# Designed miniproteins, single chains, continued (5), part 66

Each design is a single chain, and the fold is of that chain. pLDDT is the mean over its residues in the fold that is shown.

## One batch from the design tools (miniprotein)

Design m18280
Fold by ESMFold2-Fast:
Structure m18280 (fold): chain A 64 residues (1-64)
Amino acid sequence: MKIETEEEKEKVLKEYNEILEQLLKQGLLSKEQFEEGKEKIKELLEKNATTEDLERLVVEIAAR
């Protein structure tokens, strides 16, 4: 799904921040990966990225 409105961006940003926080709590992400993930999600949303782009980013960061 393409994220086009500010309201959709805020909702998606909140949801993905919660996903990253859960991954950090489970030990699947380091603090550095968590901070990088938050910054990259914000950058992708500014570029009107899709939800699939955000999922790929989270998987890529967690696989490092």
Scores: mean pLDDT 76

Design m18281
Fold by ESMFold2-Fast:
Structure m18281 (fold): chain A 81 residues (1-81)
Amino acid sequence: MPQLPPLSKEQIIESAEKLKAIIDTLSKEEALLQMRRLAQEARVAGKDDAAARIEEVVREAERTGDYRGAVERIVEIAREM
C-alpha cells in the first residue's frame, strides 16, 4: 500500500479544527467519515491512546447524533497528544 508520511500532532490538531469549522455543512455520514479519518491519522502517527479515544467519541456521536460535540472533543484529544 502507498505509505503516506505520518501527520504531526500540530497537523492533526489543524485537521480537527478545520473539521470543526465545517461540521455543520457536512452530512452526518461525511462527518463520521472525517472523524474516523482523524482517528486513523492519530494511529498512523503512533498515538494509539488518542486514536482509541477518538474512535470512542465517534461511536458516541453515531449513537447520540451530536457531531459538533464530538468534533470539539476530538480537538481536545488532539491537543492532549
Scores: mean pLDDT 82

Design m18282
Fold by ESMFold2-Fast:
Structure m18282 (fold): chain A 60 residues (1-60)
Amino acid sequence: AVTAADVIANLPALAKVAPLTPEERAALLSRDPAEYAALPPGTRQRALDKLRAWMEANGL
């Protein structure tokens, strides 16, 4: 089973291959507080959940 910590540890590589929207990618990778504040509430959590599900579906 893939945990949220596993997703975070592999984030840069996963963000290149997983089918994320630009907003979801920004929510995971952005270090700019203004960019993060512009995203809908919960975007980061939804992006992490999507990556976790994608990793599990691909046997990671």
Scores: mean pLDDT 69

Design m18283
Fold by ESMFold2-Fast:
Structure m18283 (fold): chain A 91 residues (1-91)
Amino acid sequence: SLKQKLLEELREGAEFVGRVMKEAKAVAKNDDEALKEVLERVLRDMDTLSPAAQELVAGLAGIVLGVATVAGKGEEVKKLAQEVIDRAAAA
């Protein structure tokens, strides 16, 4: 049924968001390389997500960008987080 397909797509989006959240915790450990790897993977997989899931991922990237800015993280982490936001806005 259409309802079952929608619920499976929402589950896939939630699993993706869960992975992004888990990896965003790398910011708390001051691990810029791990955070860069996560953001690069998000950008590669983002086009497989529904528009609603892309907006949610962009919201999380905004939080990562804010935390990275306050923590004095490198420009590459901030750039990748901004690219996630921009890509979702263009969808």
Scores: mean pLDDT 68

Design m18284
Fold by ESMFold2-Fast:
Structure m18284 (fold): chain A 62 residues (1-62)
Amino acid sequence: MEELEKKAKELLDEVHEKLGSLSPEEQAELMPLLMQAIVYLNHKDYEGAVEAAEKALKKIEE
């Protein structure tokens, strides 16, 4: 619900902040997950958006 929406947005903001420090190749690898998270947000599937954003963060951190 509202908590998941906020969490999804916070996770996407964190990915965005870290994205600027990555190489173009690493950014390209993350784009499918970022696009998926945005699609989920647009459909109000906040759980799916959180999952996609968390996967993107895990790829950055390994």
Scores: mean pLDDT 78

Design m18285
Fold by ESMFold2-Fast:
Structure m18285 (fold): chain A 74 residues (1-74)
Amino acid sequence: SVKEMIDQVIDTVDRQIDDPDVRKTLKELLRKLEDLPLEEASRKIFKIMSTLSKSLNDPNKTSEQIIEELKKTL
C-alpha cells in the first residue's frame, strides 16, 4: 500500500537524517501523499527524495534552504 511505502521511507529518514527540522519537514511532506494513487505518490516520493539527495550533496546549502527546496516539491 502507499501507506506502507511511506512508512518505510519515514523509517529511513529517521535513521539517516540527523537534522531534526529537515527530518520533521520530510515526514510532513511524505504523510501528505498517503491518500494519493500509487503512481502519483511514487512520483512525488521520488521527487522529494531526489531533491533531498541533491541538496545534501551541495556544501553551500543550509538546513533552512534544504527545507525551502523540499516544500517546493509539493
Scores: mean pLDDT 82

Design m18286
Fold by ESMFold2-Fast:
Structure m18286 (fold): chain A 74 residues (1-74)
Amino acid sequence: MPSEKEKILEELKKIAEEVGKKLNLSEEDMKKIFETIEKLSLESAKTLLEIMSQSEESARTMLLLMLHEYKKEE
């Protein structure tokens, strides 16, 4: 059965996919976002899920922040 972390990551990916589609994000940008989500600890994933679940604006802000942070590492 999926772990608590796996369930939270799945929910995060679902929100990210829905909001990312509305933002017309490229498949490369979506891949970077999913890679960022998969690297999260359980605690970070829980916190992010609470933030992204508050509003579409919050979710949008978090996706853009994740994308920006990923690009800084390159």
Scores: mean pLDDT 77

Design m18287
Fold by ESMFold2-Fast:
Structure m18287 (fold): chain A 92 residues (1-92)
Amino acid sequence: MEEVIKLLEETLEKIKKAKSVEEALEIVRETAERLEELAKKNPEHRLLAEITAGVLMIIVGVIETLRKRGVKETVQEIADLVQKILEGVKKS
């Protein structure tokens, strides 16, 4: 749990510094990949890490689909979504 929280906190700080939505989405993808690697190393935290990675990848897919439809998401909106996931993980 602690390792998942730390990774999400580091990701949130990186997203806040992102210069574009494309950069923010890349940071989210990299975090999902790091969570999948964490799940492989720590069986006790595997389910939480895998679920968190899955949720992050759904967010990426939804935002990319909305952008193709002409909806403009902001870096701050992506940061807010990751913050809500972090809060959910902390309550788990």
Scores: mean pLDDT 80

Design m18288
Fold by ESMFold2-Fast:
Structure m18288 (fold): chain A 67 residues (1-67)
Amino acid sequence: MHLYEVTLEGPVDLDIIKRIKEIVPDARVVGVTADGSLLIETPKPLTDEQIEAILSLPGVKEVKEVP
């Protein structure tokens, strides 16, 4: 399993979670941090296409894999 941190420009919105799940249907939201980061878990590594799609969402600043 792979863990990713999605850094947001503001507070977590349910619409952003829905849009991430549309891009990565197998993604599971495992946490939300007080500093505006969303933690998602995936069974396979995110593709470059999926990372770019998430980065294109409004309010997303960064997507990084947690080692």
Scores: mean pLDDT 79

Design m18289
Fold by ESMFold2-Fast:
Structure m18289 (fold): chain A 90 residues (1-90)
Amino acid sequence: SLLDALKQAKEDLEKVLNSNEISEEDKLKAIRNLLGSIKQILQNNTLTPEQKKIVRETLSLIRKYLNSLENPDEELLKLLEENEALLESQ
């Protein structure tokens, strides 16, 4: 189900971001790929409240990570803001 896929994506992201064995560059690539996937989901689906909650939590986790960086990626911040706006427009 879409809900299970969203829950799994959030869990996978948490594991990636908390790993000391994954480089910052590879963490940013994982974030970029996930934000692209979330954008497609938000554009093609009307989400249930439970699905919106998981997406909101996932976007919050991404924002927290990007804000922890000395030089946050401006393109990723823009993509994050686009996804946050799409979620709130539903």
Scores: mean pLDDT 90

Design m18290
Fold by ESMFold2-Fast:
Structure m18290 (fold): chain A 69 residues (1-69)
Amino acid sequence: SAIELAEEVLRLAKEVSEELARMAERLLQAIKDGDTVTALVGARELLEVAKEHSEELAKLAEELYRALM
């Protein structure tokens, strides 16, 4: 599910940086709130930042982004 993917993204983001962790927390909350537009924008932004820091996190963020579409 998108929630399970977002929770895994948050877990990995916390190990990479505080900024990515905060982005992942906001994304998870948007998904839980059913705010699809905010969730899609947040997932795209997280994916772009993650690409520069962690291939593993970027891969999960891409999977999450596709799951939200």
Scores: mean pLDDT 86

Design m18291
Fold by ESMFold2-Fast:
Structure m18291 (fold): chain A 99 residues (1-99)
Amino acid sequence: SLEELKKRALELAEKARELGGPSVFTERGIELARTAENYGEVAAAAEFALSSLYDVKGEITKSIGYALRGIGFLLEPASEEEAKEIIKEAEKVLKELEA
């Protein structure tokens, strides 16, 4: 459901903020996760979380790439399945950083 994916995206954005500190992408990701009305906004939140997590890893090119993908999802619709896949990818990266 949209609400379940919003909750997962919010947890990701908050954890990214905890690990790397606040940034425009962590703050925007948290806002989007809280207010999202469609799967595109949820996907954008998860992509911004991925951007922040890759910044923590020092992988700057990937960080920029995920930020641009997040902006793209604010302009184009996403399916529930696309949003789920991006959240799952972000959860995997977060788990690797916490291990």
Scores: mean pLDDT 87

Design m18292
Fold by ESMFold2-Fast:
Structure m18292 (fold): chain A 66 residues (1-66)
Amino acid sequence: LSKRLVDQIRRLADTQHPQTITFRNITTSDVASAIIRTAKEHGIKALVYMKNNRDLSDNSVTPEEM
C-alpha cells in the first residue's frame, strides 16, 4: 500500500493547505481510494487519473479522470 503517498498528502496538508491535489498515472483502485480518503481526511480534494497508456516512468499523455 502507498504509505509514502499517505505521508505526502499529510505533509502537503500541514505545510501548504491546498484545496486540491492531483495524482496521475494511478494503476490500481486500491491506491486511488487510499489517496482520495487520506486527502479528504485532511480537508483536501484529490483528483486521481487512471487508465493511462501505462507510461510508468513518465506520462506525457493527459490521463483520464476517475
Scores: mean pLDDT 60

Design m18293
Fold by ESMFold2-Fast:
Structure m18293 (fold): chain A 83 residues (1-83)
Amino acid sequence: SMMEKKKEELRERLEAIRKKVDEAMERGADYLDILKELIREYTKLIDEAEKAGLTEVAREIASEMTSEALRIIGDQIDEELAS
């Protein structure tokens, strides 16, 4: 169905964002820049999911955004504590 195709599209885009975040972290990009881009990209997907009537998917993406933001912040804290 059209809705099922949209769900798959959003999941694939979500995975691509996660990969880009991981790659940015691995190359030592500034954590605030990573965090800002993560929030910006996830917010776009949440908005698209809501406009498509995929409220559950939008909530899942919002949960992922929160988890990823906390992971980025946690990695920064771990580096500071290891120094």
Scores: mean pLDDT 81

Design m18294
Fold by ESMFold2-Fast:
Structure m18294 (fold): chain A 68 residues (1-68)
Amino acid sequence: VEEVMERERERFLQGAEELLDKAIKYAKEGNISQAASYMTAAAVLYTAAGEPDLAREAIKRVDEEIKK
């Protein structure tokens, strides 16, 4: 049971990292709507993976990039 949950957690973390990379890319391009969308999706997946601190950090990184 825990082994299956750990595999799902790894999938969520990988998906979150891919979405965060997209969010940062769009933020750097000035596409705020896409950056916010991907940031939100990444934060949801980090939280689902049991990593709320990573979700907070992802939101902060994208927000700082948008404000540059």
Scores: mean pLDDT 81

Design m18295
Fold by ESMFold2-Fast:
Structure m18295 (fold): chain A 100 residues (1-100)
Amino acid sequence: SWTDEIIANLEAVRDAILEEMADPSLSTEQKVAGARALLGILRGEAERLMEEHNVSEEVRRKVLELLEETERRVIAAIRANDVAAVEAIFDETIARIREV
């Protein structure tokens, strides 16, 4: 399903962000830039998947608003160097996508 594909992409993005957070050669701003790029690509893929599957406008808006909230929360957690918060934010976002 389109939700399973979005969830798989969220899991891959989570893992990539956590790897970048663990990299001592990267600055906080480089980690933030990387997270924005990955989540931006994910948002574009989510929009494409929902369009291809003729998802309702109400559900599409809800998913995109959730992904925008997720990006803001993840960026704040990266700036705080809070790995547990990043993991929790992605787990919550994935659970909310499953309920759609």
Scores: mean pLDDT 92

Design m18296
Fold by ESMFold2-Fast:
Structure m18296 (fold): chain A 75 residues (1-75)
Amino acid sequence: STLPRLIELLKSKDDDVVSAALLALLYEIQTHPEDAALFVELGGREVVEELLKHKSPAIVRLAKQLLELIDRHLA
């Protein structure tokens, strides 16, 4: 599974790495909706929620999109 690695990349101090990881997670969950539950089980939700406090508006927007996508597939 790529999910543990992508969750680790979300914790990077490099904004470009964080953005790339968020985009990769959006793609992964869109193509494999079953991974939404596993992402939450791995603690990914809490990491993305912390990104809502990020100084980059682009990262905050991607984090919000990812949380909405996860909640859609868990409902």
Scores: mean pLDDT 88

Design m18297
Fold by ESMFold2-Fast:
Structure m18297 (fold): chain A 60 residues (1-60)
Amino acid sequence: MMKELVEEARRAGASDEEILAAVGRALAAVQQGVADGKLEEGIAKALEVLRELVERAKAR
């Protein structure tokens, strides 16, 4: 679930700015997937963006 990844990123030390930017990119990916009839691909891209945020925060 995307909420769990956002919570993990926050616990790992991601800033509110980094979280907001990543959530915005994730939402854009889902919206593009819906528009293209590829919702599953859109969701996968959104999860990738949020996982990258978590990994980046943990690497500090």
Scores: mean pLDDT 79

Design m18298
Fold by ESMFold2-Fast:
Structure m18298 (fold): chain A 92 residues (1-92)
Amino acid sequence: SMAAEEAMRKEAEEKLKRFKEELKKNPELSLEELIEKTRKELEELLEQAEKEGDEELKKEAEEYLKKLEEDPEGGLEEILLDIALQYLRELA
């Protein structure tokens, strides 16, 4: 149902908004540091996918890295939203 997908997206967006508020209130969790950590984790994920021959995981990691390179802040938001949506989907 399209309505159910929209509801899950709204819940993920609310969780992402709370996460952003926590980042702004905690000076130890800088946006730049989070972007760098995410880039490193995606790079490690890409290497692992290549070693295991997981073509789907490799493409996903490459797409996320590309988004992060083109727009670090917006790319991070999309990655976090996608992760939140996957988490909600697995709970259903």
Scores: mean pLDDT 71

Design m18299
Fold by ESMFold2-Fast:
Structure m18299 (fold): chain A 83 residues (1-83)
Amino acid sequence: SSMRRDAEEALERAREALRNPMKYTPEQLTGIALRGIGAGIDAALANGIPISEMVDSDDPTVQTAVEAVRLALEAIRKQEEAE
């Protein structure tokens, strides 16, 4: 499905960013995080999952999107700590 693909693509981009956070601009890292958020919201709405409960969801697509956001935020934190 497109939602699963979008979540998986967001996760791969976030993993790449976390491996080399200094190769990205702050705007690019924010874009990666926003892609993960969008994919997670779309999957939650499609599966009747309250957005407030997304982090605790057992849906594989929502879990993938949540992990993408977590890794993207970690990449942002590492970049901010490097200043």
Scores: mean pLDDT 86

Design m18300
Fold by ESMFold2-Fast:
Structure m18300 (fold): chain A 85 residues (1-85)
Amino acid sequence: SEAAELEKKIEALDEEVLKKVKAEAIEAAKASAEDAENLRRLVAQIESKLPEHKKQMEEAGVSEEQKKLWETYIAFLKEVAAELE
């Protein structure tokens, strides 16, 4: 549900709005070391399953546009996690 909400927000955002949301997410996560650690763990789990998930999407006939949205979603999460020290 949380992942689905984030995906929908990313789909609706243009580049400038996405940059602002990313900065806000990083600041919010930095305010809580626990949230930062949970986000890093979530990203690692998603990344480890990404090849399998991408293959399943290809087999299900998901469009190239939807695949690009998923790649953008994963890249966004990785960038947010990388900003958390």
Scores: mean pLDDT 64

Design m18301
Fold by ESMFold2-Fast:
Structure m18301 (fold): chain A 75 residues (1-75)
Amino acid sequence: SVLSEYGKRLEQLVKAGAPKEEIVELIREALADPSISRGDRLNLIELLKWYGAELTPEEEAALEQARADHQARIA
């Protein structure tokens, strides 16, 4: 999985009871990694939202584009 390295680090933070801010930082590090696929980037942005992080305009635009693509494919 393209998220495997970051997934392991995320699991370690969760098991250690790390604060949400540290988890959000790790997710943003993963988003800055150019090896992360578009699909995995969208999953990471959804995780940011779930942890209550404020999304950047670029992150919001990516989610909106994915929603539009999905709607177009089911029509």
Scores: mean pLDDT 77

Design m18302
Fold by ESMFold2-Fast:
Structure m18302 (fold): chain A 62 residues (1-62)
Amino acid sequence: EKAKKAAEEGAKKAKEMNGDSLQSSGVVSSSVRKAGGSPELAGEGAKEGGGDEELARKAAEA
């Protein structure tokens, strides 16, 4: 699904940005929302990229 792929790509990109957890969560959340994904997918992507799963879920819900 596009949303899951967007979450993975967002997580990889965020990790390359020096590994800031809050930044990683925001990037993944934006990518997943743009692809029509759920907060759960945003959390999974953030976790994979070394970010905070909970922060990503909350950001995607907003």
Scores: mean pLDDT 67

Design m18303
Fold by ESMFold2-Fast:
Structure m18303 (fold): chain A 65 residues (1-65)
Amino acid sequence: MPLTPEEARRIAERAVDDLVKAGYTSPEEQERFLTMLRNWLLSRGVSQSTVDRIVEEVRKRLEEL
């Protein structure tokens, strides 16, 4: 069953929190995380436009760290 945009966003926010709690990651690890997140959300039936918005929001959060 496809994730709702709200569910997808909450999962992404939790994943970012878990990444931050694990400590500082390299830019390479952050990019791998974003690629994995994008592919996973798409595989769960989230629309490309919604995935793009979530990935951009997550990228912005990581850049602010």
Scores: mean pLDDT 76

Design m18304
Fold by ESMFold2-Fast:
Structure m18304 (fold): chain A 93 residues (1-93)
Amino acid sequence: MLKEAEELLAKAQALLAEDPANPEKQAEAIKLGTEAMKLLFEKEGILDEETEKAIELAVKGIIARHVGNDDELAEKLAKELEPYAKKIEEKRA
């Protein structure tokens, strides 16, 4: 599972690096990135309904920003993710 998540993330990054403006590549990268993150969070034992939503928003935000065609959406998604980032910080304390 962990190696599979790394493979999916690498493929998502490669797709975005090859042609960030390609909507088909963007959609596939979102799917791959979301699946990879879900596997990682499930492995850590922290995958729940809220975490799943956070992962989806994070992946969409990263891709929207990488395209540069939807900075407003990327910024909005990043702000929506901030509460989840604080939850992760709480676990480190």
Scores: mean pLDDT 65

Design m18305
Fold by ESMFold2-Fast:
Structure m18305 (fold): chain A 89 residues (1-89)
Amino acid sequence: MEMAEELEFMAERAREMAEELGETALALTGSEAIAEAARELALRLAERLREAARAAAESREEGERALERVRAEARAEAAALAEQIQAAQ
């Protein structure tokens, strides 16, 4: 697949995982606020991946740079959410 198509596919997968991530967070913490934060994290990841797909449509190099930024942001936000989940248990 072209890189832009691959990133669009990843964005759809992230969107599909939003409900499962929210349900998992709710089961672990009993907190609807943390469950909503988990769902929103997955939805933001999907949005950023679509932005990276648009960059990739301009050039593969721009898409690769955009994807590295998405990875860094996703890791930081996932780490923060994981700390909130652990604190709520």
Scores: mean pLDDT 81

Design m18306
Fold by ESMFold2-Fast:
Structure m18306 (fold): chain A 78 residues (1-78)
Amino acid sequence: EEEERDRKVELATLYRLIQVAKEVGDNERIEKLERILKERLGATVEEAQKAFDELPASDEVRKRLEEHYKRILEELEK
């Protein structure tokens, strides 16, 4: 259960990164993130989107997502 949640959180985080890259218009970053999804997690962008949509709205999952988002957003702002 927890291991499955970790995978879904990772997929959701990568999907969020792809959305941010699309907002910025960084096509190169989008391609890189999609490659990471396929090579690291064996997943498609569609699967990552599904994971993002299907994550339970629990406080625990939300907190973990927020921590991942903050870390990634800080990296992007550098």
Scores: mean pLDDT 70

Design m18307
Fold by ESMFold2-Fast:
Structure m18307 (fold): chain A 97 residues (1-97)
Amino acid sequence: MGSVENLPLEVQKEINLALGLIAVTSLTLHLPEEVRRAIVKYALEVLEKIIEKNNGKLTREDIAKAVREAVDQALADGLITPEEAERIKKEVDEWAK
């Protein structure tokens, strides 16, 4: 939370758009709220690590990478199917273009 809150407002808006895309895609896939929260939590944990490594610099591709890693973690934990994982990754990758 702290590192994300200290980012430029423009970057915070990009993160919020990506998290919103995860939420909307998860709703279209009829995923439970607990699964959506887990993916968002994993994405934020990966983003914190990227922010620390890159001295507070964050690109759309970094955000997309964090979402992909979060989705892979949710798949590994048995929270989503491979097809659901691919759908979420596709939506975030299209947004990051």
Scores: mean pLDDT 80

Design m18308
Fold by ESMFold2-Fast:
Structure m18308 (fold): chain A 66 residues (1-66)
Amino acid sequence: SKLDEFIQAVLTSDGNLAYIAGKFNLDLQKFYAELQKLEQYLSSKAQPKAEDIQAVAPEVYKVLSS
């Protein structure tokens, strides 16, 4: 799914967040605003859940779930 591809991109990217935002059609400002919580969640969770991502990054999730 787009969400799984996004999670993998965030976990494997070497700080190229603008590339990720462009690839997934995310608003860069909204993505940056949610990034800290998203990265904290992803670094603490071995298997990320869609429901948790919606809670920590609702604007990102809204784009990826459409």
Scores: mean pLDDT 78

Design m18309
Fold by ESMFold2-Fast:
Formats: structure tokens, sequence, C-alpha cells
Structure m18309 (fold): chain A 56 residues (1-56)
């Protein structure tokens, strides 16, 4: 998937910085600061996109 589209979908769904950081960690992403929502969303989106891509 597209990391930017995933990040936007998570934010549109009302995900908090804490939820975004948790998603990033859960999918093998680096540690994200939950106070930096933009970075947390980007990292979460990238982690989810990688999980989908690597599984293929």
Amino acid sequence: GDPEAIAKALRDAGATGEQLASVARGYGGPEADPSNIDEAAKVAGEALARAGTVAG
C-alpha cells in the first residue's frame, strides 16, 4: 500500500499519536514519539505498507 494514504486514513479515523506509535511498533517500525503526530503517522503508514509489501 501507499504509506501516505495509510497515514492519512489512520489520522482521518481519529487515531491519536499514542495509537499511531503503537501501530508503528506493532508492525516492526522504529520508535515514534506520540507527541509528534505527523512523524508517528508517517512511521505507522510506512510500517503498515512494508508489512503488506513484504508479505507478498
Scores: mean pLDDT 75

Design m18310
Fold by ESMFold2-Fast:
Structure m18310 (fold): chain A 59 residues (1-59)
Amino acid sequence: LLPHLQFELAELEAALARMRSQSLADLAKELGVSRATVSRQIAGAEAAIAALRERIAAL
């Protein structure tokens, strides 16, 4: 279980890093959505990372 959670954490962190490699405006244009939508997606990824870190710490 722990190796699986560590892998999921690494994948989410990599995805967040890729999203942060572009400006919100550029990413929004690329995806065809608003900047607010991209900002919410990034916040969701950050929350998911925090939740996984808590789960790993509790093991």
Scores: mean pLDDT 78

Design m18311
Fold by ESMFold2-Fast:
Structure m18311 (fold): chain A 67 residues (1-67)
Amino acid sequence: GVEAAAEELSEKFGVSKETARKAVEEAIKLLKEGYSELEAALLISSKFGISLKAALAAVKLAKKLLE
């Protein structure tokens, strides 16, 4: 679930668990709204001040949760 994804992101990229959770939740929302993985990652990176690599990881985790 979102909690496990947030913990993985927090540990791997050094972002707070709260920021990681919000990033995964935002990625789920953006993917459901039809944004591409790259567009979603760029928006998340800008919104939360996290690296593009961390944002892309959030998007990939969100995509798996939507499967």
Scores: mean pLDDT 87

Design m18312
Fold by ESMFold2-Fast:
Structure m18312 (fold): chain A 76 residues (1-76)
Amino acid sequence: AAFSREEFLAKLRREVERLLAEAGEVLSPEELARLRAEFEALLREVEAASDADFIDKVGALNQALAAGRALVAARR
């Protein structure tokens, strides 16, 4: 089944908030603030994207999520 764009964006926001909560356990407050700012910018890009650009912007956010998860794992 096709996800609605709004449902997909809501899922991405939840994944970002989960990662930031986990990152808060292992990152300094300034590293966490930088990571949060990066994800907020990427989420704005996804939300503002045209239908043609949506997949590329979601791809960029997923790459950042993968990098963030790897960073958190490396600090544990």
Scores: mean pLDDT 83

Design m18313
Fold by ESMFold2-Fast:
Structure m18313 (fold): chain A 74 residues (1-74)
Amino acid sequence: SFEAKLAELRKQGLLLVDETVDRFIAEEKLPPEQVAELRKAQEELRQELSRLLKIAVLQAVLKLSREEAERILE
C-alpha cells in the first residue's frame, strides 16, 4: 500500500532524499493526490528536523534547558 511504502521511506531515512522520492513517484506512477501527500510528509519532516536543530542550537549556544528552548520557539 502507499501508506506502507511511505512508512518504509520514513523508516529508512529516505523521505528527504529528493532523488529517491522522485524515483519512487515515477516507478509507482503515483496519482497527484498521493504525490501531494508525499510532499506534505516531506515538508512536515523538514519542519520537525528544523525545530529539533533549533532546539539543539539554543541549548548549546545559550545553555538553555530543552523546556526553555521549546518555549522560545513557541
Scores: mean pLDDT 81

Design m18314
Fold by ESMFold2-Fast:
Structure m18314 (fold): chain A 115 residues (1-115)
Amino acid sequence: SADEEFAARIRKVAATLTALNIQLIGLLFEAELKYPELSKEIEELNKELTKVQKEFNARLAAAEAARDFEGMKAAVREFAKRVIELIKNSSLPEEIKKEMIELVEYSTEQLLAAL
């Protein structure tokens, strides 16, 4: 049914977001282990990323409740943009920024493909 198809898409979106969150946290943890002098900057970035994620989750949930696929796609695109801007503006080493941005871009493509 259309409801089962919608539920299947939402499950794929949830799984992709969970995987992205785990991998981003892992990269920040690796960065803190390699660059302990950046601990405060990494903590602040993680706090800002958590805020963006909470705002995104609320917007995504509202669009999902409305069954608004275009609204969900718009929320995903805005989330990716804000996360990439936070990473680019951070004090992280360029190598770690590149890995995080590539992960966000790849995950965004998977999210949009699921919707």
Scores: mean pLDDT 90

Design m18315
Fold by ESMFold2-Fast:
Structure m18315 (fold): chain A 82 residues (1-82)
Amino acid sequence: MELVEVPVAVATLTDANGNQVATVRAIGDTPEEAQRLADEAIAELQAKSPVPLRVAERFTGTLTLPAEVVKERRYTVTDLRS
């Protein structure tokens, strides 16, 4: 398994009561691209959500990920409410 370091932006979204409902993780070729992709994903989630969502936390940095994961997705969204 080939591991590569990639720029990432991560944001946690909460409902009106402060419960975590989603986590956005965006992978880009640059930190600026990762942040832009995360912002786009957040905007799409907020527009499509039946409940108001708030951005609780933001982080930008680098992650070491398998090269195949990076190739398949530019961003991921995880619903923490399952």
Scores: mean pLDDT 71

